# Designed miniproteins, single chains, continued (3), part 94

Each design is a single chain, and the fold is of that chain. pLDDT is the mean over its residues in the fold that is shown.

## One batch from the design tools (miniprotein)

Design m11261
Fold by ESMFold2-Fast:
Structure m11261 (fold): chain A 94 residues (1-94)
Amino acid sequence: SHHQRGLQALRDYMDGQLQRGQQRGNPNLDLARRYFDLALDYLRQGRFSQASLYLGQAISYLLGLTSQLDDPDRFNQGQQLLSDASSLYSQALD
């Protein structure tokens, strides 16, 4: 189903960000993983604003404050994938 494809794309994005963080020795990997898991949980509940908030926090922990300003495309990619997953998930629930 389309909602399952959207969730898979978002999950693949999250796994890719965690892998990059691990390769860079990021000290916040556990926090980032926890916030990605919270984002997915809120997405499944239809709480899309909360999902977006926690996704943003996870990415901020992986990139840091200066890296957030230096890598807007990565943040925008995550937000777009969440938006796409949210739309597909809402269509599947209707």
Scores: mean pLDDT 70

Design m11262
Fold by ESMFold2-Fast:
Structure m11262 (fold): chain A 95 residues (1-95)
Amino acid sequence: SLEEKTKETIEKLKKAKTKSEMIDIVEEFHKWLEENLSYDETVESIRKVRKTLLELLDEAGKSGDMEKVREMIDFLDYFYRLSGETIGKIRKKES
């Protein structure tokens, strides 16, 4: 289910140690969204994952790990671009 896949993705992101691992996790999630979901369901799931990523960024900032903060900012930029592409693909399928 969407709820199960979203929870699985969030848990994997919390355990990820590298930017590369985080990229792989969100690419798998977005591919699953493209194959299984409507536009509205996809947007809501992306919002939930985004909330977790912002919480991880805040945690990195509080820890004083400036290199991790930079990696998280770069990853968030990638995540937003990927999210836009996925939403665009789903909208084209529903047209």
Scores: mean pLDDT 79

Design m11263
Fold by ESMFold2-Fast:
Structure m11263 (fold): chain A 95 residues (1-95)
Amino acid sequence: MSHLTPEERSAVLITALSLLAVAAIYAQEMGREDEARNAADGIVGLAKQLAEIGTKEELEYARKLLEKMLPRASGYVREALQEAIEILKKAIEEK
């Protein structure tokens, strides 16, 4: 991450977060529990990283993306998305 600008880091994290959310939902729909759990863990980890470096606007954009995906998620993936959304909401309130 040392060679990326803050804006580039946020863009990479938001992109990775949205891709992992889609991957987690897809893995869950296919019955691939281990893949879904790994992707879900990544979602929470990326949300925490984004919360540290993201601007209010970037965090709001990421939150809205995850909220749009939430209705398609269930079980562990849904819980991970809800946790990620809460992390982003708290970070927005502090910025």
Scores: mean pLDDT 83

Design m11264
Fold by ESMFold2-Fast:
Structure m11264 (fold): chain A 77 residues (1-77)
Amino acid sequence: MREKARELLAQARKAIRDGNLEEAKRLLAQARELLDSMSTVEQAELMGLEAAARIKDQDEAQKHLAAMDKTIASIRR
């Protein structure tokens, strides 16, 4: 289950970067079902990606995603 949660989060992140918001929302919904199997960092990543996927402006969504990824990378150090 942990591997599946990470895979879904990684796929959702890629979908947001590619502008495929519908696929990102679907992947995030699946990841949310695995919330109990996620670490605190992974849960924060899920919430950040859900917020990014709600942004209609692709440029703003990309900025949000980049800021989130930098924050998560700092936490994982």
Scores: mean pLDDT 73

Design m11265
Fold by ESMFold2-Fast:
Order: C-alpha cells, then sequence, then structure tokens
Structure m11265 (fold): chain A 99 residues (1-99)
C-alpha cells in the first residue's frame, strides 16, 4: 500500500545518507499510517491497529536518528524518541486486547 511504499523508500534514502529526504518520506508515511490506525481503531481491529502503531514507533525512531545524523534539532530528535516509546507502548497494550 501507499504507506508501506513511502516507508520503504524512506528507509532506502536513510541508508544512502539522504537524511532530510528520508525524513520527508517518513513524515508522509506517518500521515498515511495514522489514517489507517484511526480506521482500524474505529472498526475495533486491534490486530491491525497494533501492527500500525508498531510501524509508527519505528518511523518516529528513524526520524529521531535522522535528525541526530544531520546534527540538527537535538530537542526535536529527543521528542521523536519519546513519541516512538509511547507508540511502542500503545502497540503492546493493543496486543493484550487481541488475546
Amino acid sequence: NKADKLFEEGKKLFEEGKYEEAIELFEEALFEYLKEAVEALHNKDYKKAKEIYSKLSEIYGLIAEAYEKLGKNPEEAEEFKREAEIFEQIAKELEEKIK
């Protein structure tokens, strides 16, 4: 889907050291995944929601790392790391709902 494609393209740019371009694609992927997460939660599809929140956590972590690699925005990098931990916790809580 569009979110997965944006995320994979962003990871390729990140691996190539194109961190600003990677952040741009990660932000687009984040927007698409958030739309999917809202739909999954509305439908009480906790399995799908957990999957998406795990991906959101990964994306937030990668954005934080990209900012660190650029040597820019240390406060923003720290905030993205905290948000990654929050989304990881949400994914774990959703796992409990599907068991």
Scores: mean pLDDT 85

Design m11266
Fold by ESMFold2-Fast:
Structure m11266 (fold): chain A 84 residues (1-84)
Amino acid sequence: SEALEIAREGSRRLGEAMLEAKELIEKLKKVSPDEAKEKAVQLITDTARDVADSMPTEEQKQAAEQLGKLGQQEITELVDKLAA
């Protein structure tokens, strides 16, 4: 129960970070695409680290870190595609 609640909260936080990152890219993509990418990637990286640090097991920590890397990759690919 408690472990499921922690996992659910972590997923919610990562989802919110992805949404905020995409909104940041939308606002800055035409003015400063490099700044948008840097800030969006940093937001996801910081959130994934915080979520991983809150996880009670090594497997959950690794899962949170992996989700963070996937989110970082998605944002990076999105910005690069918009800049091309």
Scores: mean pLDDT 78

Design m11267
Fold by ESMFold2-Fast:
Structure m11267 (fold): chain A 92 residues (1-92)
Amino acid sequence: SNRELILTEASLGVLFMHFYILYKVTKDERFKELAEKLAEIIELIQKKDPRALEKIEEAIELLKEAKKEYPEYSKVFDEAIETLEKAKELLE
């Protein structure tokens, strides 16, 4: 539903802020890259750009790899992956 898509976009926005805060705290550029990728996906969804699905799949793979290196933040990575998988389902 359109409402569920809007709520999913809001959840991605919250996750963007979480990863950006982690970047500021850790100074690890990977968290900045993840935040910027989430922001790009939100914009593509809002514009109904067909590239949104491809960028979501790319982001999920990047998040899975980052989770292996940062197990202390596994909950945030899992929430991001689940939110992106939900976004993909709603766009299909």
Scores: mean pLDDT 86

Design m11268
Fold by ESMFold2-Fast:
Structure m11268 (fold): chain A 76 residues (1-76)
Amino acid sequence: MEIVLTITLPDGSVETRTFSSLEDALAYLREQADKYNADPLNLVGAQLRLIGEYLDAEREGRKRIEVSVTLRPART
C-alpha cells in the first residue's frame, strides 16, 4: 500500500513523505515528534489517525492513503 503522510510540524513547516509500510510511516512520525519536541497527546492522536486510515484502507482493498497530521510543540 502507498502511504502519503503530510506532517505540519511545531515550527509551522510542512513535510510530506511517501511510505510503502505502516511501520516506516509511524517511525518517521515519531522521529519528527522527537526532533521537534512535539506534544505527546498530539503524537498519540496522529499515530491513531494514521493506523486507523491504514486499517480501513486494508479492509476496503484500497492501494493508497493520504493522511495529514499536525504536531504541536510540547507545553512546558
Scores: mean pLDDT 85

Design m11269
Fold by ESMFold2-Fast:
Structure m11269 (fold): chain A 104 residues (1-104)
Amino acid sequence: RSEVEEKLARIRELIEKLRELKKTASPHLQRLIDELIAEAEAFIDVVREVVERGKVSTLELARLTVLEAGIEFLTRVISKRDKEAAEIAREIAELAREIRKLLL
């Protein structure tokens, strides 16, 4: 498997861990987790399209950068609420950054 495919698989595993944490989370934390999952899934979709096409456009790089920034912002907000969710969010943010670098 490519490094990109391995990192995407890891993000999917982390999304499932967030869904489990969401079941017992406060309503406010549930909303933040839902937003983080949405950003991460959007990031996966863009990366998948880029990989399948074998090239990345400037607009797709811009979109990936915005999605990465959104994930990092949500990670900071979550870190004030829950340590375990914050650790998962930080790993997703790092994987997103690594994938973006690999697509250059």
Scores: mean pLDDT 88

Design m11270
Fold by ESMFold2-Fast:
Structure m11270 (fold): chain A 90 residues (1-90)
Amino acid sequence: MILTPEQRELLREAVRRLMDAVLAGKSEDEIYKVLKEIAEEALKRGFTKEQVKQIIADAVLAVMMMTDDPEKRKRLLKAFEKVYEDLEKE
């Protein structure tokens, strides 16, 4: 996967914020809010909806691969599904 420097930095920031939320034991709703804020910030920076969806998906996958707790993975996946559905409506 070849990203622009701007896309790469956004992906790194998204992974960091998601990992912080997961490690802090945040709820599904709180993780959803983090993902929604990342998506809204990316759209404001001029990224396309497709680029935002890709960055969110890549960030969630990266955090899931680093998390061995099945309950944390479940919360992350459900929060991701909800934000992805929101982006599909736009």
Scores: mean pLDDT 82

Design m11271
Fold by ESMFold2-Fast:
Structure m11271 (fold): chain A 77 residues (1-77)
Amino acid sequence: VSEGHEDLVTLPFADEDSPEAKKAFNGIPAVEYLKKLMKEDPEKAKRLVRAHLAIAETVGSPVGIERARKALEELEK
């Protein structure tokens, strides 16, 4: 349960413009899941994040794009 107005102030400007972008955020794999994939097959992990990045770009969500980009950076570490 979230009770943070700051979350709504910072992120919802991009999300409110495109409700589909908000779903894309939830679709982006968590860091823990990405690290798990990295142990078995880093290529699969990167492909998954790239798919979410493409979705974020399609809906035109700068926040979604940034999130997917950060996930990719985690995979490269």
Scores: mean pLDDT 57

Design m11272
Fold by ESMFold2-Fast:
Structure m11272 (fold): chain A 63 residues (1-63)
Amino acid sequence: MTVVFENQDIDKETARKIIEEAAKKGLKSLTIAVYKGKMSDEAKEEALKLGKEYGIEVILESP
């Protein structure tokens, strides 16, 4: 599944919520794509950490 964000920055709390929702849906792979905004280092670390804990392959895409 791919989740796309435009014109917004993704913080750690938002990253956590995205991964928790993916886990609730039983997803095994999730791509997070951010355009015209950025994902903070803390948000990237949180997404990868929680993805590993829930068994979800997390792919981060950002320009």
Scores: mean pLDDT 79

Design m11273
Fold by ESMFold2-Fast:
Structure m11273 (fold): chain A 87 residues (1-87)
Amino acid sequence: STNAALDLFVTKPEQQKALFDQGVASGDVALLQQARQGYQDLLAQGQELLNRAIQGGADPLTIKELQQKIAEIQANLDEVDAALAAA
C-alpha cells in the first residue's frame, strides 16, 4: 500500500536518522547501534520489495525508483558504519 511505501522510504528512515544524529551528538554508541539495526532492517525490506517488483514484471521506471530509494538507505547505513568505526 501507499502507506507502507511511505513508512519504508520516508517515515522510518527519518526516525533512524534522528537516532543517528542523537548518537553522534551525545557520543552514545548504543544509539548508533540502534540506528544501524534500523537501517539494516529497512534495507532488507526494501530489497524484498524490489525483488517482488522485478519478479512481478514492474515497469523499468518503477524498478529504477526502488533501486534509488534502496541506494539512499544503503548510503545512510554506510554513514552509521563510518561513525561506529570512528568511535
Scores: mean pLDDT 85

Design m11274
Fold by ESMFold2-Fast:
Structure m11274 (fold): chain A 96 residues (1-96)
Amino acid sequence: MMKIKTVVIDASNDQVLELSISPTPDGNKLDAFVGTAPGNKLNADKLYEAIKKTLEENPDIKEVVLVSDNPEDREALEKVAEKLRKEGYNVSVEVK
């Protein structure tokens, strides 16, 4: 079953994170969709904390996908992905 949660990462720049959990044969998958207002820089530390809290609340999650439609978010998403991989998660980054 898909479970969706919206989290504000940074209230000062209207950064929004949409978290979606869906079942897979190997466990649950977390899709994290990042929206950043034009001209605002994504806060990687707050993004990591929001995702990590969701992972701790949902221990069946094995796969994480970090998604943004802003190419400038790639560096922040890759930093978060590296931290999560060190903790044993399968993480991919998609920037469209």
Scores: mean pLDDT 73

Design m11275
Fold by ESMFold2-Fast:
Structure m11275 (fold): chain A 62 residues (1-62)
Amino acid sequence: STRSELTEFVKGLPIPPNEHEKAFNEALDLAEGLVKNTVFNEELAIKFAKIIVQETYHFKNK
């Protein structure tokens, strides 16, 4: 499921544990928004959300 994959993804991010919930919610909102508002299927939406969230956290921690 989307939630299971994003939970596993967030655990692998190089961020403090207290930011895991925020990162999970950001990724979930992106994935669900892509499925509802675009032609993306669930798998592509999850992949895209992971890329955006990973890049966002890399930029913040530069």
Scores: mean pLDDT 76

Design m11276
Fold by ESMFold2-Fast:
Structure m11276 (fold): chain A 64 residues (1-64)
Amino acid sequence: MSMREYIEEYAKKKGVSLSDELIDALIKSLGDDKVMLEGMIDQIIKDSEGEKYISLENLKKLSE
């Protein structure tokens, strides 16, 4: 299983889908650390307040 597949499956378990650009940005920033990836995904989901699809634009709003 690739890191991309891991992120997609984790997000699906949380009831959301992430854009390809967002997944790429997470991998580039956090590498293969699953704990950091899960924490960042959880934070993005929390800050998106019930959105089912989360894009890279959501991450940019949170990363300042």
Scores: mean pLDDT 75

Design m11277
Fold by ESMFold2-Fast:
Structure m11277 (fold): chain A 87 residues (1-87)
Amino acid sequence: ETEEELREGLKKAIEAIRKNLENMDDETLARLEEDARRLAELFRERGDEDLAEAAELVAEGLRVARETKDFEKARELLDKALELIEK
């Protein structure tokens, strides 16, 4: 996969999460958080700092949604992630 393909894929995933956040159960939120944390580590290993930071923000947003049900705060974090991807 190219950086452009990874960026586009991550953007679409974040948009889907943002849209469906309130309809996801705790198990789904926890799984997606783990996936985002793994992606952040992989991006950091590759030197993709903006993508790593975006993935970390996604993980934090999913954690906030799962632990607090503050979907407004979770969406703020997801929006910050999208800003980093949209260069």
Scores: mean pLDDT 82

Design m11278
Fold by ESMFold2-Fast:
Structure m11278 (fold): chain A 100 residues (1-100)
Amino acid sequence: SPIEKLEEIYEKYKPKLSDEARRALETFLAVAKYLIENPDLPEEVRQALLDAVRDTLLGVLKRASPEEKQVIIEFLKEAKEVLKDYPDIVETLNKVIEEM
């Protein structure tokens, strides 16, 4: 399952993350899981959830130390590989990574 793989990747990075970064990534995980489990959601609803994820991730990245920023970006790169069959999620993660 892509959700199980995503959770495994998160557990690998979790010990290196602040409480704020963990909360932001857990928000991303919850939204990704919801979008994967509900493929027939209206496009505008999917986009609104992904916009909220983008803003949450950009917010934590802007406040993170250089070391934590690197950890978060590496997590997001691995998450993209797991989520390759979900182009809207991948595009959102690409926008976050490219901004930083």
Scores: mean pLDDT 90

Design m11279
Fold by ESMFold2-Fast:
Structure m11279 (fold): chain A 68 residues (1-68)
Amino acid sequence: VDTELYAAAVARIAREMLGTPEAVRVAKIAIDEGYDKAVEYLAELSGITPEEAKKRVDEEVAALRARR
């Protein structure tokens, strides 16, 4: 699993939806507690479902992978 890639993707989505302080917190959760926990946290703060949060993060991961 590309933990760094997933952390970057989750942080970017969190920054776009919630702003920089929440993006930093979500990135730390992704690194320390893993992708699933970070996605759940993002969903809770954003008021969306975990499934929708996962979809947004997966799309960002795919975009980041396509650029590498």
Scores: mean pLDDT 77

Design m11280
Fold by ESMFold2-Fast:
Structure m11280 (fold): chain A 62 residues (1-62)
Amino acid sequence: VEEWRKFGRTADTVELGETLQRLQEEIRRLEERIRAGDLSAQPELDRKRKEMDAIVEGFNES
């Protein structure tokens, strides 16, 4: 049922939860890269933070 679960997994709650978890991990890794001196990660970090904020606000509004 693995492929069917992936293909049919589009309930807003499930998708939002998975997206938030991925964004949190990506943000953490980007922050670590910036701490290491890789400032090229800053635009992607800003974009990911903005995405997370938009999702969190949408979740609170719903």
Scores: mean pLDDT 69

Design m11281
Fold by ESMFold2-Fast:
Structure m11281 (fold): chain A 91 residues (1-91)
Amino acid sequence: SIEELLERARAALAAGDFAAAEAAAEELIRLGEEARRAGRLEEAIEAYEAAARIYRALADAGHPDAEALRKKAIEAEIEAGLLLLEQAVSK
């Protein structure tokens, strides 16, 4: 679940395990893509927003590629924003 992936990322960040936290964010992006394809817009939005939070936390924690992680966070936030707009015009 999204919550389990967020908890995994928090634990990884607390332990300094950047690779595990990044893997959790990548899995959230994949989950968002799957949910979007299935028309589960709310789940897709939550997954992309969760991934963005992890990427930003990684960048802020001193990851050596902080700039690339910030770009990934922005990309995920844009995707979530577009889906929020789609949801608003649908219901």
Scores: mean pLDDT 86

Design m11282
Fold by ESMFold2-Fast:
Structure m11282 (fold): chain A 75 residues (1-75)
Amino acid sequence: DLEKLSEEAQKKLREVGLEANEKNISYEEFLKKALKELYKISEEDAEILVEIALKSANSEESKELIEKLYEEAKE
């Protein structure tokens, strides 16, 4: 949950979201980048985590969550 993230992590997500919006990065690419920036996760691990997250929820729920994260980050 975003609410459980530290203030610093939330701020970092917003920074990544703003950059993604400026560069027209997809929601999937934004999520991958956020994982790398917040937790210093490797490219390989970030890809696996994004794939798991997208597969664990139905497509509509996963899209809604990603869109919400992206919108919150860009503001």
Scores: mean pLDDT 63

Design m11283
Fold by ESMFold2-Fast:
Structure m11283 (fold): chain A 65 residues (1-65)
Amino acid sequence: DVARLVGTAIRLMGIAFEGGNSIVSVTEDRVVLRLSPERPAASREAARRMARLAEEAGIRLEVLE
């Protein structure tokens, strides 16, 4: 369902921003995220939340340091 995938991508962007992370790229089935070196704990927590949501939606999350 395209609408659910788009909604999930928007939520993933919000979570990334809260953690101080950057979205590097977004495709139909993949989101690439860059972690913030300045806020490692918040950055990693946001990445964990994103990974859980992405798994539920069938989207692959890749994390860059």
Scores: mean pLDDT 71

Design m11284
Fold by ESMFold2-Fast:
Structure m11284 (fold): chain A 70 residues (1-70)
Amino acid sequence: ALSADERARLRQLVELGGPEIRLTESELRSLAELLFPDRELTDEFLAQVRAALAEIAAEQGRRFEVVPDP
């Protein structure tokens, strides 16, 4: 699971992102690399980041979506 500090970083990112946040899978991976450089980017970890972003966006009345790469 994500730590409270890791979740706080995601919350700040969501607040800066505007009313709708749309990321590709590659963009999600790049954000995870930038925010959590000490973490192995496994599918399980990326799923945790995606879930946390969705939950935080919902808490703030924002939309969040991850789409396939073009």
Scores: mean pLDDT 79

Design m11285
Fold by ESMFold2-Fast:
Formats: C-alpha cells, sequence, structure tokens
Structure m11285 (fold): chain A 78 residues (1-78)
C-alpha cells in the first residue's frame, strides 16, 4: 500500500484524494478476502465505478492513466 500511495502522489493526487482512493481499494480488498458479495450495500463492481468516477471528477485529463496504473500495480503484486 505504501508503494501505491507513492504512485498516486506521482500522478499529482492530494493527500485527501489518495486517502479516498485507498479507502475504496481497502473496501474491495476486504470484500475479496472475506468473500463478501456486498459491503455497505455496494458490489466490487460498484466500488470500481466509484473509484473511476472519483478520478474522472478530480483528475479528468489523467483519470484513465491513473486507473490503469492502479490496475497494473495490483496485477504485478498478485
Amino acid sequence: MEELKELLKKYGLSDEDIERVLAILNKIDYMVKNKKATYDGKTIFEYVDELYNLLKEKYPEKAHEIFKAIVEFYTKNS
């Protein structure tokens, strides 16, 4: 998670927005590890959409690039 935090900083995310991104990813990780179909009324797919929409709202020019970097980070560390 520290490497992911540094990656997000390199894309110019504020500390507040990094914490929001990490909060969404932690919910996804919790659901995967505990085999939960929903968490707080949302599916994993709904959290993925929430993450992408947050990036698109705050960082529209780089939203897709940042999202791809997050996905690649998890793929490499899996």
Scores: mean pLDDT 80

Design m11286
Fold by ESMFold2-Fast:
Order: C-alpha cells, then structure tokens, then sequence
Structure m11286 (fold): chain A 91 residues (1-91)
C-alpha cells in the first residue's frame, strides 16, 4: 500500500481506540479524563493533517482519488464518534 494508505490506517486505528476510551471514561463519569483524551486526539488530528497533505501532494491523480475516498470514510466515522462522546459530556 502507499505511504498515505498506511498513515490513514494508523490514524483510523488510533481514533477508534481513542474515541472508545473517551466514550467509556465519559460513561463512567470521568469527564475530565474524557476531555483530556479528546484533546490528545485533536492534537493527533492536527499532526496527521499536516503529514497527510505532504504525502498527498506527492501522489499521482489516481492514487489521490483512491485515498480521498478512504479519507471521506475516516472523517465521517471520526465525526460520528466525536459527536457521541460530546453528547455524553453534555450530560
């Protein structure tokens, strides 16, 4: 797979694990720890975005199109998981 595919798969795993932990912490009433986990995921997302753009710009058009589809799926999943955790933090 491309370097972009590997980076995206690592990011997907990290976010799934991180959101699962944040959701569990929030459900247990450990709201400060849940917020800290979300903050760490946000920091990771920023670093991921910068790295992703660098790799993406070096790809050919066909590789970019395939990766773009996977990124859309990742963003949709991350957004849904983040919304669930935020809802729990609202009480």
Amino acid sequence: MTEGDELLEEARRRFREGFARAERLAREGRLEEARRELAELDEYLRAFGDKFVEIYEKMDEEEQEKLKEKVKEFVAEARERAARVLKLLEK
Scores: mean pLDDT 78

Design m11287
Fold by ESMFold2-Fast:
Structure m11287 (fold): chain A 96 residues (1-96)
Amino acid sequence: DTERTIANIKRALDEAVEAEDPFERDVWLAFALISYAVAKLSLPHLPVEEQKKLLEDLTKIFEEAAKRARERGVDPDLVADIEAMAKDSKELLEKL
């Protein structure tokens, strides 16, 4: 279910950005990264319009999370990891 996948990734990134404890931040970031990797494995099995919708929604979520992380002055490594996911999803979208 693509909507559930999107919701899970969004929740994990929101928790990572808001986490004050570095360990909790890393755990939520790891969950987002793993969930995104699983979503990417499902892409070839989805209709093209569903692939576009998933990648568009994820790109927006990653860009918004990176912006919030930057505004909050959180760890630059967290910002870089989220921006890398945004770039990756955008590049995949451009290939469709």
Scores: mean pLDDT 87

Design m11288
Fold by ESMFold2-Fast:
Structure m11288 (fold): chain A 76 residues (1-76)
Amino acid sequence: MLNTSQAVGGVSRAAQQDPGYRDTLRRMYDLLRSDGSTSGLQQVQRLGNQTRDDYDRQQQRSRSSRDSLLRSLLLS
């Protein structure tokens, strides 16, 4: 239960910053509402983990963009 709550919380924060994550958050709530079983909880955790991986990859991209801008400024 705690892990599912944390997963939903993480996706909820991401959804506030990126509209694409709103659909994932909606799916997580649908799963929790319709399926209170262990299988449903595992699916919610999986979605949360995938969203975290996506967020980490997007953060790496943002840092690469920042580095490119800094390099552009240094070069000229």
Scores: mean pLDDT 65

Design m11289
Fold by ESMFold2-Fast:
Structure m11289 (fold): chain A 82 residues (1-82)
Amino acid sequence: HMEEVQRRIEELKAFYEETMKKVDELIKQGKYDEAIKLLEFTLQTLDALIEVARRRGEDELVATLNSLKEEIQKKLEEIKKK
């Protein structure tokens, strides 16, 4: 199952890129509240995935999820300043 974990990491990166693209579009439209809600929902989703991956001992996936969570938290703080 190492190939399965790596495939899930690639799918997760694709999900992150699409989410950030949508967030950027909302910011460009001045829809900061909608961007914040999307980021908050994404953080909740990542937290659930981290718990599942941690219970399965999927250390590489946990590390990737935590890195994405940190990036989303930074973006959320940036938007809240606007």
Scores: mean pLDDT 82

Design m11290
Fold by ESMFold2-Fast:
Structure m11290 (fold): chain A 76 residues (1-76)
Amino acid sequence: GQQIEELLAPIPQEKRAELTEAIKAGDADTAWKIVQGLGPDALQKIAPLVKAAQVELPFASTQEVLAEAIKKLAAL
């Protein structure tokens, strides 16, 4: 819902709306394509979302962390 968009506040508004819809749909592939467009600090920009989803994956790639976060949020 609304709270997912708030967790994505570090992301530009145009991309935030698209990413929020991908997360609600459980579409990890679309979400990853959007995150790739955020540049090298992508993991920092999605950190509030990952924290809210309670994802703890040491040594995982940004893509793996995002996919796990979406899976956990879609299960709620």
Scores: mean pLDDT 70

Design m11291
Fold by ESMFold2-Fast:
Structure m11291 (fold): chain A 94 residues (1-94)
Amino acid sequence: MEVVATAATPELAAGLADAARQYGKRTGAEVSIAFSEATGGVTVTLRGVPPEAQTFTGVVREPGSKAVATEEFTVDAAAGTITPASGAALAPTV
C-alpha cells in the first residue's frame, strides 16, 4: 500500500519528515520526502505500508528554540492518511 501526506506548516513539516524517516527505518518501508521552499511544507510518500493502522512518533523542534516537542502520527494505509494525535489538520492540497 502507498500513503501520501502533506504538511503545510514548517513546524508540522519537520515532525512529519522525522516521523517518516523513523517509520522507514523501523519497518523497511520506502520513504520519499519532498520539501516545498515556497511554503516550508513537506510531502511524504510511504510505500510498502501494511493495510492496518500503525502509530509512530516524530520530533518537532521550534526554530530558534531549544524546546523540543514530540508528535504522535497514525498511519492508516486503508484511508491513505497520516493523522497527528493532536488532531492538527495535515492541510489538504486545494
Scores: mean pLDDT 62

Design m11292
Fold by ESMFold2-Fast:
Structure m11292 (fold): chain A 95 residues (1-95)
Amino acid sequence: SILEQAEKKLKELREKAKEAGFGKEEDLQLAYIQGLMYLILQKHGEFNDAFRAELKRILDFSDEEIEALERAMQGDEEAEKKLAAILVEKAKKLA
């Protein structure tokens, strides 16, 4: 399911952030983002306009960042790297 894929990708992104040298404070912020993503996906169940609107409203995702998320969920490795960088930068802004 899309929710299971999202949970798996968010866990992988957290591990990549740790490997990049981020501290425990930033890990908590990434866990917060993961929790919000989980709640948004649970509410909508799929990538639709309502889910995209919630990503923009709650997590300040741009259209390009949403495209990277959709492509990463489809297994695009380049999009997965881009999404990792996006989530790391958003976590830093929440500090």
Scores: mean pLDDT 69

Design m11293
Fold by ESMFold2-Fast:
Structure m11293 (fold): chain A 89 residues (1-89)
Amino acid sequence: DLEKIEQEARKKLEKNPNDGEALAELAAIALSKGDYKTALSYLKQIEELPEKTPEIRAAVLGLEPWITLLQDEETKKLREKILKKLPKK
C-alpha cells in the first residue's frame, strides 16, 4: 500500500527532517507516480544531508527499478552522484 508507506515516511520526516531513509522512500513513491520534480527534490535533500549512512545508501539503491523503468536522465545522474557520497557497509 503506497499511500500507507507515504504517510509513514512523511511522519518520520516531520519528526526528523534529516531522515535520509524516509527521504528515499518518498523519492521512490514520487518516481512510482512519474513525479520527477518531487523525486529530484528529495534526492537533492539526501545529497545535502550532514550524516550519510550505509542504510541511506541501501534505500537509494532500492530506487534502481524506478530509475531503469522511467529513464529520466537528471534523476539518474543525481542518484549516481549521491551514491558516490554515501558509505558502503
Scores: mean pLDDT 80

Design m11294
Fold by ESMFold2-Fast:
Structure m11294 (fold): chain A 56 residues (1-56)
Amino acid sequence: MSPAVQAVRALPEETAERVERVVVGHLTGIRSLRRLAEVAGVSQGTVRRILRFFGL
């Protein structure tokens, strides 16, 4: 089971693809919440929620 599927259950308004874009972007070195939000197509608040869910 992918961690993106678990995150979608906790964040029902988000797709697995958007969750993955945030996590992968952070792991590849993008540290700006604004840049992660632009890449994933979500709000900075949603980026913060996703990162907190994964303990990042």
Scores: mean pLDDT 71

Design m11295
Fold by ESMFold2-Fast:
Structure m11295 (fold): chain A 56 residues (1-56)
Amino acid sequence: GAEPSAEQVARNSRYNKLTNALINEDWEKAKEYVEQGVSEEELKALERSAEEQRRM
């Protein structure tokens, strides 16, 4: 496949950091990443993913 753009890499990095913050229940860092432009639907999907990870 095509190599991702710098913007796509930055977006994926934000999602990974937000997901890790949600898994660790670091609500202060999670808030910062949401404020940087994560939509409500994206946040809901990441919360579900973090919940499944925490279930383990």
Scores: mean pLDDT 72

